# Ledger of designs, part 84: designed miniproteins, single chains, continued (3)

Each design is a single chain, and the fold is of that chain. pLDDT is the mean over its residues in the fold that is shown.

## One batch from the design tools (miniprotein)

Design m10917
Fold by ESMFold2-Fast:
Structure m10917 (fold): chain A 90 residues (1-90)
Amino acid sequence: SAQVASDRAFLDQLQQQYMQALTMDPAKKKQVVLQLINQAIDYLKDNPILVKKLQEIKERLLKGEISSDEAGDRVLGLVKEYVMIKEIES
């Protein structure tokens, strides 16, 4: 239950930061989304499959292949899926 609470708190923190970023100019929004990706990679470092997917999102954002909004949505989607799976396993 403590781990589930921590995972939910982390997801909520990322969602809050992303919502704030949506009102920012494009350069600041991109910087916040890159920070969200790095935070997710660090939090999920023990899950190599998710780390690989997060790194791919980061690379696509850096190359301009996806928007900051698309990158943010994908990162939050992966973290949310991870949290939901962990709640079921608990």
Scores: mean pLDDT 85

Design m10918
Fold by ESMFold2-Fast:
Structure m10918 (fold): chain A 140 residues (1-140)
Amino acid sequence: SAQGYLLKGQVAYAEGDLDTAIEYYEKAIAADPNYGEAWYNLGQVYRELGDLEKAAEYYKKAVEHLNTDLLFPALENLAAVYRELGDLEEAIEAYEKLAKLSKAGSPKRVQALRNLAAVYRERGDDAKAAEYEALADAQA
């Protein structure tokens, strides 16, 4: 089953066997292509391997298929990977989506707004950075 493959991949991952974890997560996705958690776990493994392009691809798939609280860390990790790649516009889009989905005044929204400010600053948009910092402070 897709869930059985996911669990075997998680065991391999916990043991540090990243190649075996990938094989089982790929089997989980082959059994259920909508299995957002398996896409998320592939994203995490490829990020650890330093393959940021594949990590972004798999986190993006996770965001498309996740309907659980894992959607929040998937968006955070997608945005962080885009930021590391220098894909600042894509990082902004992911953090904006995270902020919109997060409850007003929640730590998740405050952090998403602070991350938006940081990415706008990296982009050289100090005015937008200051705007998002003020929004974060108002919700903190």
Scores: mean pLDDT 91

Design m10919
Fold by ESMFold2-Fast:
Structure m10919 (fold): chain A 82 residues (1-82)
Amino acid sequence: EEEERELQLEADILKALVLIFATLTGNQEVADMLLAEIDKHRNDKEALERLRKVLVEFGRWLKENPDATEEEIVEKVKELLK
């Protein structure tokens, strides 16, 4: 139960980060993709840790590419989720 609660907290934190990115970028497609991936793997510790790293790299990429189009952002997220 405690281990399950830790996984739920990690998933909730990742979802909160996705919602922050959605609010800042206005890109609902990316938010929906990332939220779906988190929900798919919410009971998988290794997958959640990988998703955390994906979100960090995505954030860095957005900082380096402030003029990226919504289409470019979607394609980048698809690459990172491989």
Scores: mean pLDDT 77

Design m10920
Fold by ESMFold2-Fast:
Structure m10920 (fold): chain A 74 residues (1-74)
Amino acid sequence: GLEVLRELHAAEGLTSDEEGVAEFLKNLKNLDEAEVLARLDAEVAAARADAAPEEVELVERVARALREILEAVK
């Protein structure tokens, strides 16, 4: 589960440290599930509009994995 978040952090130019991932997950728990899902859907739509096909596939995979992680954290 955390591997996908590390890849997302690396893609966004963020540090892939254990502490950074843990802090992100802690912040995710404080967000409304619907808000998180809406943001993921918006990111996928933005990628489809302007990103290369390989990047779109990666964003879609990351979004799917984040949805699964959010369900597991609950």
Scores: mean pLDDT 62

Design m10921
Fold by ESMFold2-Fast:
Order: C-alpha cells, then structure tokens, then sequence
Structure m10921 (fold): chain A 113 residues (1-113)
C-alpha cells in the first residue's frame, strides 16, 4: 500500500537523521583526536548536514503523500552519504561502511515509494 510505504519512508528519514547527528559528533571527535585532517572533517560534516537537509525534505514530502519528491530527496541524501563515505574510507573504514549501508537503505526505500 502506498500510504504504508510513505509511513516507512518517514520513519527511515527520522531514524537516519538521528544516526547522522551521532555520526557528525563521531567525525568531530576523530578530528579532535588528530585521527582525521580538519579539512576532511569539515567537508564530511558539510556533506552529512546536506544529507540531513534532504532527509528532512524527504520526510515532509512523504508526510504530504508526495512520493516523487520523497524519492528525489532520499536519493540526494544517499548521494551525499556516499561522497562522505569515500572521504572517510582511508581514516575510518568502519564509519565509511556505516554511511554506505545507510545510503543503500535510502536507495532501497526510494525504489519502494
């Protein structure tokens, strides 16, 4: 059912936003510990914040029943997460893998809505 799929998209967007807030703190901690160059940390945080903005728009679109807008913003968020993962891969492969998995979940949800 379309309504059920849109409700799942809202829940996924909300959960993903919460996870990204924790990941942003982890990136800040890595930079403070000298585990990640400041310029890389700033770029990663920028990409994660842009992903959060797209997830918020996806949530709003899904709540309004706009499947096409929700799909668009889920895919845009996934793209930002993949870019961030690529930058993190040499410094924290585990965090990069977590971002890649989140992008895959958003891409799968975009196929369902």
Amino acid sequence: EKKEKLERAVNLAENSIRQLELMIKEVENLAEAGRLPKEVAEEVIRLLEEAKEHLEKAREAAEKGDAEEAKKHLLEAAEKLREAAKLLKEYDPSLAESLERMAEELEEMAKEV
Scores: mean pLDDT 90

Design m10922
Fold by ESMFold2-Fast:
Structure m10922 (fold): chain A 78 residues (1-78)
Amino acid sequence: SAGERMARFLEALAGLLKDEELAALLRRAAEVLRKLAEGEELDEEDLAVLREAEAALLAKRDDPEFRAAVAAARAAVE
C-alpha cells in the first residue's frame, strides 16, 4: 500500500539522518502510517505526530544534504 511504502521510506530516511531527534520523529510517523495501513483508527496524538513530521520535512526541503538523504531513501524502497 502507499501507506506501507511511505512508512518504509520514512524508516530508511531516519537511518540516514545524523539528527537523532528528527530520526526518532520520522520513526514514530512510520509507526502511525503502519497503523493507518492496517486499518487502525488514528487518535489525536497520532495526527499530531504526522503534522510534526510533515513540518520538519518541509523545513529541511531546501537543504542539499537532506535532499541527498531523501533521494537515497527513495531508491532503497522503490
Scores: mean pLDDT 86

Design m10923
Fold by ESMFold2-Fast:
Structure m10923 (fold): chain A 97 residues (1-97)
Amino acid sequence: STASEEDARLGLDSMINMLSRGTGGHFGLARQGVDFLVSSGHGELAIEKLEEAAKKEKNLRVQAELYSIISRIYESLGDQEKAQEYQKKAEELYKKS
């Protein structure tokens, strides 16, 4: 089954809010939600919203996780070069956190 674009936006907002609150147990759920959004055709919307959230995020570990999620979306879309770029950004932030 596919999610509606409205459901995708609500799910993304909820996921970003949970990640921004620093509850580490939600990272696994965020990854599963992203896989569903990509499979339902909302990968580009997810990238856009996650990039906006990452740029505004002050917690380096949360910012790193957001970039890691973006990397996974690009990998799922077949863009291995962008996937590696965002994974590298995530790793650099983890080292500084």
Scores: mean pLDDT 76

Design m10924
Fold by ESMFold2-Fast:
Structure m10924 (fold): chain A 75 residues (1-75)
Amino acid sequence: AMDAEAAALGLTPAQIEAERVGYLVKKLANALIEGNEEEAQRYIDELERMVGPERAQELVAKAKEAVKNLDEIAK
């Protein structure tokens, strides 16, 4: 499992949790950039499961804002 793999690298439990959340946020941002709404929703659901709906929505909103800003700058 990803948590067990991260622990093998000498990370603390808190760092393992942060790595797992960061991984999902990165996957969400990539899915949003690719326009893959289905994969993006899957990662949103995983974030809600891990950190709860309020925190997940905050992270999702920030990821969507960052992607929109990048697209606007490139235009």
Scores: mean pLDDT 72

Design m10925
Fold by ESMFold2-Fast:
Structure m10925 (fold): chain A 85 residues (1-85)
Amino acid sequence: SMMEKARELGEKIEKRLRERGLEAEVRSVVYGDTALVTVIVPAKPEDQEKVGEIAKEVAEEEGFEVLSVTVRGDEVIVNAKKKLP
């Protein structure tokens, strides 16, 4: 199902970020034929720019279009979308 594919993609991004030493949480939803993911990574202010760069790179390598990279308190938040087959 499209929901299972979106979950698998989110889990893959989360795993890749954890392999980079980042405690990432990835949330995924499906809207029509599109997977939307929100990647949340706790990071200290001095690390936030680099963490955002890494999270964006991983999402793009998994075929996602990155919509935004934002900082909210001590968290880096990346929103990305991918059209499902």
Scores: mean pLDDT 87

Design m10926
Fold by ESMFold2-Fast:
Structure m10926 (fold): chain A 85 residues (1-85)
Amino acid sequence: SPEALALVRHYLATGEIPEPGPSPAAQATVELLRAIKAGDEEAALQHLDRVFALEPDNEDLRIALAMVAIREGHPALLARIEAHG
């Protein structure tokens, strides 16, 4: 959905995590970004798998999340993202 992508793009632009909309994908995406920001790798990987289960064909979202992983130095997260592509 465009909502999950918009959340990640906002985080890439500002470093801030907006409040999610009511959709499960938006909520899972915010939980993922919060885990990344907290440095909780285990939680981030779990939430990433949930996001891709809800948004399996969202290639733009996958690319945006890979940019977060690269910029903030999360190699395990990047490897998991690449495994979904």
Scores: mean pLDDT 84

Design m10927
Fold by ESMFold2-Fast:
Structure m10927 (fold): chain A 72 residues (1-72)
Amino acid sequence: STGSDLLYGMLREMIREAKRRHPQVAEELDRLERETDEKITEARKKKDSYERGKIVSEASTQLGKIAVEADE
């Protein structure tokens, strides 16, 4: 649980930094954070650490795509 909480905390900081660099996609990044938080909350109820890791990984990929597209 501690490890997955740390990874999600890092993802939140990355989203905050992305919003600072690309305010034009702030709403999209807020949606990503909200959807990820909901998925992580559900996975915690099931005690599924694999699913939590997968959720953070998928969200990180989406964050990268949003940031790259915002730079174009």
Scores: mean pLDDT 81

Design m10928
Fold by ESMFold2-Fast:
Structure m10928 (fold): chain A 81 residues (1-81)
Amino acid sequence: SKKELEEEIKKLKEEIEKKEQELKDLMNAALDVGLNHPKEVPEILKPFKGVQEVLDKIKELQQQIENLKQKLKEKEAELKA
C-alpha cells in the first residue's frame, strides 16, 4: 500500500542519515589523526588495528550508503507510479 511504501521510504532516509553521520565521524577522526597527530587515538578509531582497516570501513560505509540511496530511488519511483 501507499502508506507502507511511505514508511519504508522514511526508514531508508533515516538509515542513510545514520550511515552518512557514521562515515562523517570516522573520516573526521581519521583526518584529525593524519593532520594533528594527537597523543591519544580517538575512541572511534581504537577498534581498528591500522590505517588499512579504517580505509576499508570507510569504503564499506560509502558502498552501503550508495546501495541504500539506490533502494530509496526505487521506492520513491514506485510511490509515484
Scores: mean pLDDT 82

Design m10929
Fold by ESMFold2-Fast:
Structure m10929 (fold): chain A 72 residues (1-72)
Amino acid sequence: SSLEELIEEAERAFRAGDYERAIELAEKAAQVARQAVALGDQGRVTPETKATAEELLRRAQEIRERARRAME
């Protein structure tokens, strides 16, 4: 999925030391994941899709926090 691709790109940027790019991609991934979770709460996507989006949201938030700390 495009959400998984955004997270993989964010992880690659982090490993390359491009922390600004990692934060940008992680924030985009978090926004997409929040929208998917909201659709799940409305019953418009499957519970499995919602659970996957919640897991990917956590991963995006962790990448963002790690990148922010690496820049300090």
Scores: mean pLDDT 86

Design m10930
Fold by ESMFold2-Fast:
Structure m10930 (fold): chain A 100 residues (1-100)
Amino acid sequence: SLEELEKEVRDAFIDALMLAVRLEPSARNLPLDKLLELVQKRFNAPKVTPEEVEELIKRFAKVLSKLPEEQRKAAINAFVDLLIQDPEKAKKILDELEKS
């Protein structure tokens, strides 16, 4: 269902953000607030509001529903990485995908 795809994208976003924190060696000894500050500072992420994230997840889930099942996981990972790295670019790509 569309709701299942939305959940999958949301879970992937959270996992990718957590993975970014865990992969930063200098961050391992920092308290959580400083870890989040370091991730945001280094990756400029997340520069999106919770409302923007929910809207983008819903829109992307509709695009995913049109893709073959075997391609969905790779598409989710690519979109989530882009959303963390460059939210503006992610929005532009999503606009483009919705036109096709």
Scores: mean pLDDT 72

Design m10931
Fold by ESMFold2-Fast:
Structure m10931 (fold): chain A 69 residues (1-69)
Amino acid sequence: KKIEEVLKNFPKDKALVFKDNKYEKYRSIANAPIVFVEGVSEEVLKELERALGKKLIDESYFNEMLKKL
């Protein structure tokens, strides 16, 4: 429930980045893009931000948002 509420209300100018596909089932209800990346460096993440034109939010930040609900 909390995951769904955060994803539905997530800003469209942001994108969520996860190391695995455990959130794949929520992709269709997310208000922001969900991107799965494995074994990537910070440089690759910066390039992804430029390609998407959106600020990347990682799983740690996402978990902090869940705690506020």
Scores: mean pLDDT 71

Design m10932
Fold by ESMFold2-Fast:
Structure m10932 (fold): chain A 82 residues (1-82)
Amino acid sequence: LQAQLARLAQFPAVVVAAAKADPGVTSTLLYMQSGIYKSSGDDDLAALYRQAADAAEAGDLDRLRALSEQISARERELLLKQ
């Protein structure tokens, strides 16, 4: 649990760094994750990941950081419900 929470806390920094290094690959991975959440019925996380993918592709790092913080918070909420 503690290791997973630490990983979620680092997610915004990791995603922004990845988008700076390779925006195309980063955008693709975020779109894939959006599809996974859509398939599992989590439309909110699917929408957040899709918006994050769009921000990464556009080079909007401020938007990407804000969206990744929302993703991290939402995934933390789901983890704590386990």
Scores: mean pLDDT 82

Design m10933
Fold by ESMFold2-Fast:
Structure m10933 (fold): chain A 99 residues (1-99)
Amino acid sequence: SRFEEERRRVEELLKEELEKLIEILEGIKASQKPASAKNQAIVQEGVDEAKKVASPELQELLDRVKELLYQIDLSEEEAQGIANAFKAVALALSSLRTP
């Protein structure tokens, strides 16, 4: 129960941050060239790891973030940094599971 309450709190915070990120990315994407196929694959790897441990509501927001990131001309370094950030989120959410 304690881990379930903490997980819910973390998921609520992630939802708020993903919604803010979506708003920012929507504003940016119109002036950007799409990401390369390689950089899209890097981003997808990180987002997919986060989706495996996320609630259905967070999975929908993660898919929206992924679609928007595909429309931004990311460098490989930026794409890898973003992927690593989502992998860190996946690890944090996974660590809050019942032992």
Scores: mean pLDDT 80

Design m10934
Fold by ESMFold2-Fast:
Structure m10934 (fold): chain A 99 residues (1-99)
Amino acid sequence: MTSEEIASKLIHILEGKLIMIQKATKEEIISGLKELGKVISELADKSKDDNTREELLKMEMLVQGALLQVEAAKSIEEAKRIAENTLLSVIHIAQEIGE
């Protein structure tokens, strides 16, 4: 896969997750972050560009950190804030890959 194809696919998935997070339960947020981590890992394996792979590995670390923080969150509002901030950070990295 090209860097542009990876970026486009990832941005589409992330924008969808941002919309869904507004109505998600804490368990749905946890499930969604686990699914996102798997998608990023699969895209890293399919990447032929070392720079793109490095950026995808950074995304995996951000998603893993967010997953731990969401699991520890004391309220749904805090869980949503953590997940939303993480998704926005990952979108920013994906946009940089696509340019």
Scores: mean pLDDT 85

Design m10935
Fold by ESMFold2-Fast:
Structure m10935 (fold): chain A 83 residues (1-83)
Amino acid sequence: MAPELFRKAAEAARAGNVDEAMELLDQAIRETEKELSDEDAGVFAIAAAIIKDLLRQGNYDEAAELAERLSKRVEELIEKKKA
């Protein structure tokens, strides 16, 4: 599930596991494409690109905070769509 993948990406980012965090972000985006509209999925793809840039810069805490916010946001959107 996309929210769980974003949360795992945040955990990997906080640990400085850049490669793992990037892979988990890519998996999360693939899951958002399945569960959300193309427009909403596009917003998450842009945000994931920002997180990847933060990870490359060594800004792990900021990358993790953004990934955690994406986890909460995608969970809210999925709940609204399924309710």
Scores: mean pLDDT 82

Design m10936
Fold by ESMFold2-Fast:
Structure m10936 (fold): chain A 70 residues (1-70)
Amino acid sequence: SEEEKEKFLKELKKLEEEAGELIENRDNIKKEEFNRKLDEVEKKMIELFDKYKAPKEDIDVYKENFERAK
């Protein structure tokens, strides 16, 4: 439904903002802590994609973006 799509996009945007804040603060935190926190955001995003049954190709794009940020 359209309501489910809107909920998905809002939740996705919140996780993207959380990841963006981590990346902006990367130089101010230990690499191990940065990678751990980024992995936590990635897990939440994958769970969101699974919940809303997003296409695998869309999931793979986000996984690659998280990999590049590390």
Scores: mean pLDDT 79

Design m10937
Fold by ESMFold2-Fast:
Structure m10937 (fold): chain A 72 residues (1-72)
Amino acid sequence: SAEEAYAQGLELYAQKDPRAAFAFAEALRLDPTYSRAAWQLMRALADPAISSQIPAEERERLLALVAEVLER
């Protein structure tokens, strides 16, 4: 579920694991209105400990996803 993906993302983020960003993205894929997941994804991408471990093209895709959700 979106809530389970969100919870997994929080756990991974606590460990500074780059998989946190993808877990929050999965929560948004399951529920595109899940604004908390969009906010946490933005926070993870703003954290150099996370973002430095994600390839630039993947970061651009994740940022586009955040922008799309927050535009609403």
Scores: mean pLDDT 83

Design m10938
Fold by ESMFold2-Fast:
Formats: structure tokens, sequence, C-alpha cells
Structure m10938 (fold): chain A 68 residues (1-68)
């Protein structure tokens, strides 16, 4: 499960959930930019949860649990 594939899948998930395209740094897992971001599309609890779950998944891969 390489970070690159995870990042690409996360970008697609964010686009499907919010209708906006996201650019995520595959090395850091941080969101660099969200194109056509529309905050009003994240008014649904379901959409917000899906985006949050995707971001947590990236953070878990990028930020090791072992480092203090």
Amino acid sequence: KPVEELVKEAEKAIERATGSKAVIDPETGKILKIENYDESKITSEGVAREVGAVLRYIAEVNVPQDPL
C-alpha cells in the first residue's frame, strides 16, 4: 500500500465527496491545494465524515505512530 496510491485514491474520494479536486503531497500527506473548493458542499454530515476519514487515513500512513 504505497503512499502514492493512497494519495491518489484520497484525491478521488475528496473530489467525489465535495465536487472539488484536491492536490495532496505524496511525501508529507498534507493537502497542498483544493481546486474549486466549495465549503457549502460540505454541509452534509456524511460528506464531512468521508473527507475526514480520508484525511485521517493519509495522516496514519504519512505520520508514523511510533515517533514521539
Scores: mean pLDDT 58

Design m10939
Fold by ESMFold2-Fast:
Structure m10939 (fold): chain A 98 residues (1-98)
Amino acid sequence: MESLLKEAEELYEQGKKKLEEGDFKGALETIRKLIDLALEAIKKGDLESALYILDKAIELADQLIEKAKKAGDEESALEAEILRGIAGIIRGVVKLLS
């Protein structure tokens, strides 16, 4: 499970860099990959890693929403809000199983 956490941290740093560059589509892709990685952790029974990865996805989504709204990119903001909602629901379910 350490390999999943390392991949999550690398994706999180990539997502932050994409946001700094104004690449909202690239940042959305890293959020989607983080959610997929969290689902993989859940399938393997690693709920602690899943919660960590979901928290990173939510943090990136919140940053993207703020930056996209300031840039007038309502489409990217909406997509990030949807991904944040999905990650939040999954996180809530994982907490009930923990």
Scores: mean pLDDT 87

Design m10940
Fold by ESMFold2-Fast:
Structure m10940 (fold): chain A 94 residues (1-94)
Amino acid sequence: KEEFDRILEKLKEAGVPDEKIEQIKKAYDSGNYKEAAQIALDTAIEFARKNGEEELVVALEKAKQLLPNITSKEAALDILRSVADYLVELKKKK
């Protein structure tokens, strides 16, 4: 829970809209880890496209194909952390 809350703070700091953050939180708190990971990946793809990071968009779309295998809290947290870290780095370059 504490790790997840820190990830949500990073997403908000990186400029993710409150509506998206609330959707991720609601899915995660409901135990729908796959949906939380999907929303985070979709957000990362959106930001990557806006930054012209076409190679990263392809990589994230491929990662999205693995979503059916995201059945654990740990797997979802790994994706959420990676997305948050990526978005924070993108914000630093702007």
Scores: mean pLDDT 78

Design m10941
Fold by ESMFold2-Fast:
Structure m10941 (fold): chain A 75 residues (1-75)
Amino acid sequence: SLEEKIQELARKAVEAIEAGNLDEFRKLMDEILKLKGIVTDEQRKKMDEAFEKVLETLKKEGGIDAFREEVRKAR
């Protein structure tokens, strides 16, 4: 299903961040946005803002668990 596909990509995105692979994380997030139908420039800008906030959190105090929880809640 679409939901299962998005969940799979979200898990891979978390793994990419844990590995320090920001390029892979960005690719996976873009794929998730496309599957959710968030393809307009305005929608992408809003999502880019959320992405930057997530990266800031992850770089502080090892916020990976907080990111995992946010990904889980987005289901």
Scores: mean pLDDT 68

Design m10942
Fold by ESMFold2-Fast:
Structure m10942 (fold): chain A 100 residues (1-100)
Amino acid sequence: MLSEKELLIRLFRHELEEFLEKVKPYMSEEQLKRFEELIERAVEVLSKLSLEEMLEFIKKVGKVIREADEKLSKAKTKEEKQKVIEEMLEKLEEIIEEYE
């Protein structure tokens, strides 16, 4: 049986990968590569954190993803969707850098 920490990391990766598949059709090739790199960096960060710090990190990332998903649902053009994705990637980078 996986440890609680290992299970959280696996679930977190899965949630980010599911969201990536959802937004992938609207992404540039550069944005896709950046998101894939951010997922790997986020997983590495989580592996170094205490359980309490992991929950705070997951909460911060989850907020960014939820806000992006809501904005994407309201976006009507590919250009608007790409702008939402860019803002999301920038916010994710800022959160990850805070913990690195």
Scores: mean pLDDT 85

Design m10943
Fold by ESMFold2-Fast:
Structure m10943 (fold): chain A 75 residues (1-75)
Amino acid sequence: MDELLAQLEKIAPGVFVYLATGLRSTDRARAVAYFRLALTGLSEEQVAQIRELLAPYPELLALFEEALAAPLPPV
């Protein structure tokens, strides 16, 4: 986990706090919400790099994919 967090900070330092909070959340809905916040500040290239990092962690990758698949409501 600590190694994963260090790599995420290198890829997306500007939204690392949201990614770290999502990964440490015990509540699924909270984790997805924080990943969605992080996604608003991520490029497609950063998203691809995060997917590669999360590939060995299927539970975390599933939460990240759920956040990616959720449409942002028009506000």
Scores: mean pLDDT 73

Design m10944
Fold by ESMFold2-Fast:
Structure m10944 (fold): chain A 67 residues (1-67)
Amino acid sequence: GRLGLEIAARELAEAGGVSVEEARRLLEKAMETPREQLEEAARRLADALGVSPEVALAALKGVLTLG
């Protein structure tokens, strides 16, 4: 849900040194990817934000499992 997205965006913004708005936009774009490609979406999100793929994957899973 939206709350999970906002929490994940804040954590990614702190880890990547970017704005919460930019982290949220990138996270929303990654969520358009089918769940079968979640690892690939996490890798692209990690590259865009300058965070580890593990952190990006945890954020994506957190948003998806809160619904």
Scores: mean pLDDT 74

Design m10945
Fold by ESMFold2-Fast:
Structure m10945 (fold): chain A 80 residues (1-80)
Amino acid sequence: SPVERALLLAQFHLMAASSSVYIAKRAEQNGRLDVAAQQKADARATLAALRADVARLEPHEPAAAAKLRARLAEIEKELA
């Protein structure tokens, strides 16, 4: 169903954003500020896609959307 596909896409975007943040933190620890900046930019772009996924899911899967929104907020805090 379109809703199941949207949930899978949202989970993919969440995983991708989390991975980019993790790589950015390791890059910063290793003095690779160029890599860190690029990964943070990639994470922000993926989080924008995740926000769109959450908005599409909200009317159909409000509980799942709420969980994704909470995880999105955690990742945004890591990028601050």
Scores: mean pLDDT 88

Design m10946
Fold by ESMFold2-Fast:
Structure m10946 (fold): chain A 62 residues (1-62)
Amino acid sequence: SLEEQVKKEKERIDKIAEAAARMTLAHKLNLKDDQEIPDTPEVKAEFEALKEKYRAELEKRK
């Protein structure tokens, strides 16, 4: 159904935005692909800002 497709699309956008934010932050911090993002407040703030930015860009393309 269309409702199920909309739900799946929202989940997909959230996952893509999170993955993109994680990759961008990992690259800036010179982390390996399998390393976790540090749990510092500053890094978490950057991660959330990047995730919101990418989510907005993905939503804009719709």
Scores: mean pLDDT 75

Design m10947
Fold by ESMFold2-Fast:
Structure m10947 (fold): chain A 82 residues (1-82)
Amino acid sequence: GPSAAEQARRAALIAQREAEIDAADLPEEMKEILREALDLLRNGGSPEEYFELAVRALEFLGVELDEAEREELRREIEEVFA
């Protein structure tokens, strides 16, 4: 299982992402969906589950991500799991 240092690093990254969501100029409903994704991540969801949920949330709001934006989002998610 992850060490105390690994758990602390993951928790810090999740907290950073929560702060970024809170600070973002986004509709509250979108922020709720993104917070749900972070909860899934915190409770043992996979990076893939989080990525799919985030993409679905953006598509629901009429936002289409291009290939570069999708790869950047995936990288950000992988950082939280690292």
Scores: mean pLDDT 77

Design m10948
Fold by ESMFold2-Fast:
Structure m10948 (fold): chain A 96 residues (1-96)
Amino acid sequence: AYEKLLEIMDERAPDLEPTPEAVLALLDEIEKNSDKAVQQMAKLAKQALLEAQRVAQTGDQEAGAERLTKFIKENYASAEPDVQKLMEEILEEIEK
């Protein structure tokens, strides 16, 4: 697990309105982090949340899974090893 990203989110969560918009804004701030792995994690989490919102609006779970899978495949080779591990875990969850 990415302790830095989770720590930042946990510290902000009690004060954060639990809306997708507020979470996306927080992830945009985390993408500016100097740690490349944390930055990549924030981008991955943001993409997952955007596809989840799209699925909620359209009901198209297959399209959402396909777009997230494509994002992971396009970014896997350039990702830090700990981000690659999370990408693999997300793909396993989609395949269930």
Scores: mean pLDDT 73

Design m10949
Fold by ESMFold2-Fast:
Structure m10949 (fold): chain A 58 residues (1-58)
Amino acid sequence: DRLYNAVLVLQSERDGARHPDLTEEDLAAITPEDIERARRVVEEMARTGREAARRLAE
């Protein structure tokens, strides 16, 4: 799934190293639109994660 691969690209940028599951073929198939969708998903997950972390701290 291109969206999943795009999420792995964003994680690779964060970690400073290419994710092991990403192949050169996967990287070539990813479009800027896939990155934009993945960015929105990651941002939503971060928002949900912050809410969950707050609930755990309480």
Scores: mean pLDDT 71

Design m10950
Fold by ESMFold2-Fast:
Structure m10950 (fold): chain A 80 residues (1-80)
Amino acid sequence: DPLREILEQRDVAAALRALDRLIAEYRDSPSLVQMLLTVVRLHPHLEVRRRALEVLETEYLTPENADAIAAARASLEALE
C-alpha cells in the first residue's frame, strides 16, 4: 500500500521522496486526488502535508473536488 508507506514514514525527506514517487506513479489514476487528500489530513509532518496540498491546488483542482481541497487547506491552516 503506497499511501500507507508515506503515512508511516517518520523521516520528512524520505516521506517527501515517497510522495513524489506516488504522484509520478499514479499521475493518471483517479485515486490520486483521494490519496493526496489523505496525506494532507493525516500525515504527521506539516511539510509533507503542505507539499500534498500544493500539488492538489496547482495540478488537480476541479469543480468536483474544490470543496474537499478547501476543507483540507482549512485543516492545515488551523495548525499554523
Scores: mean pLDDT 81

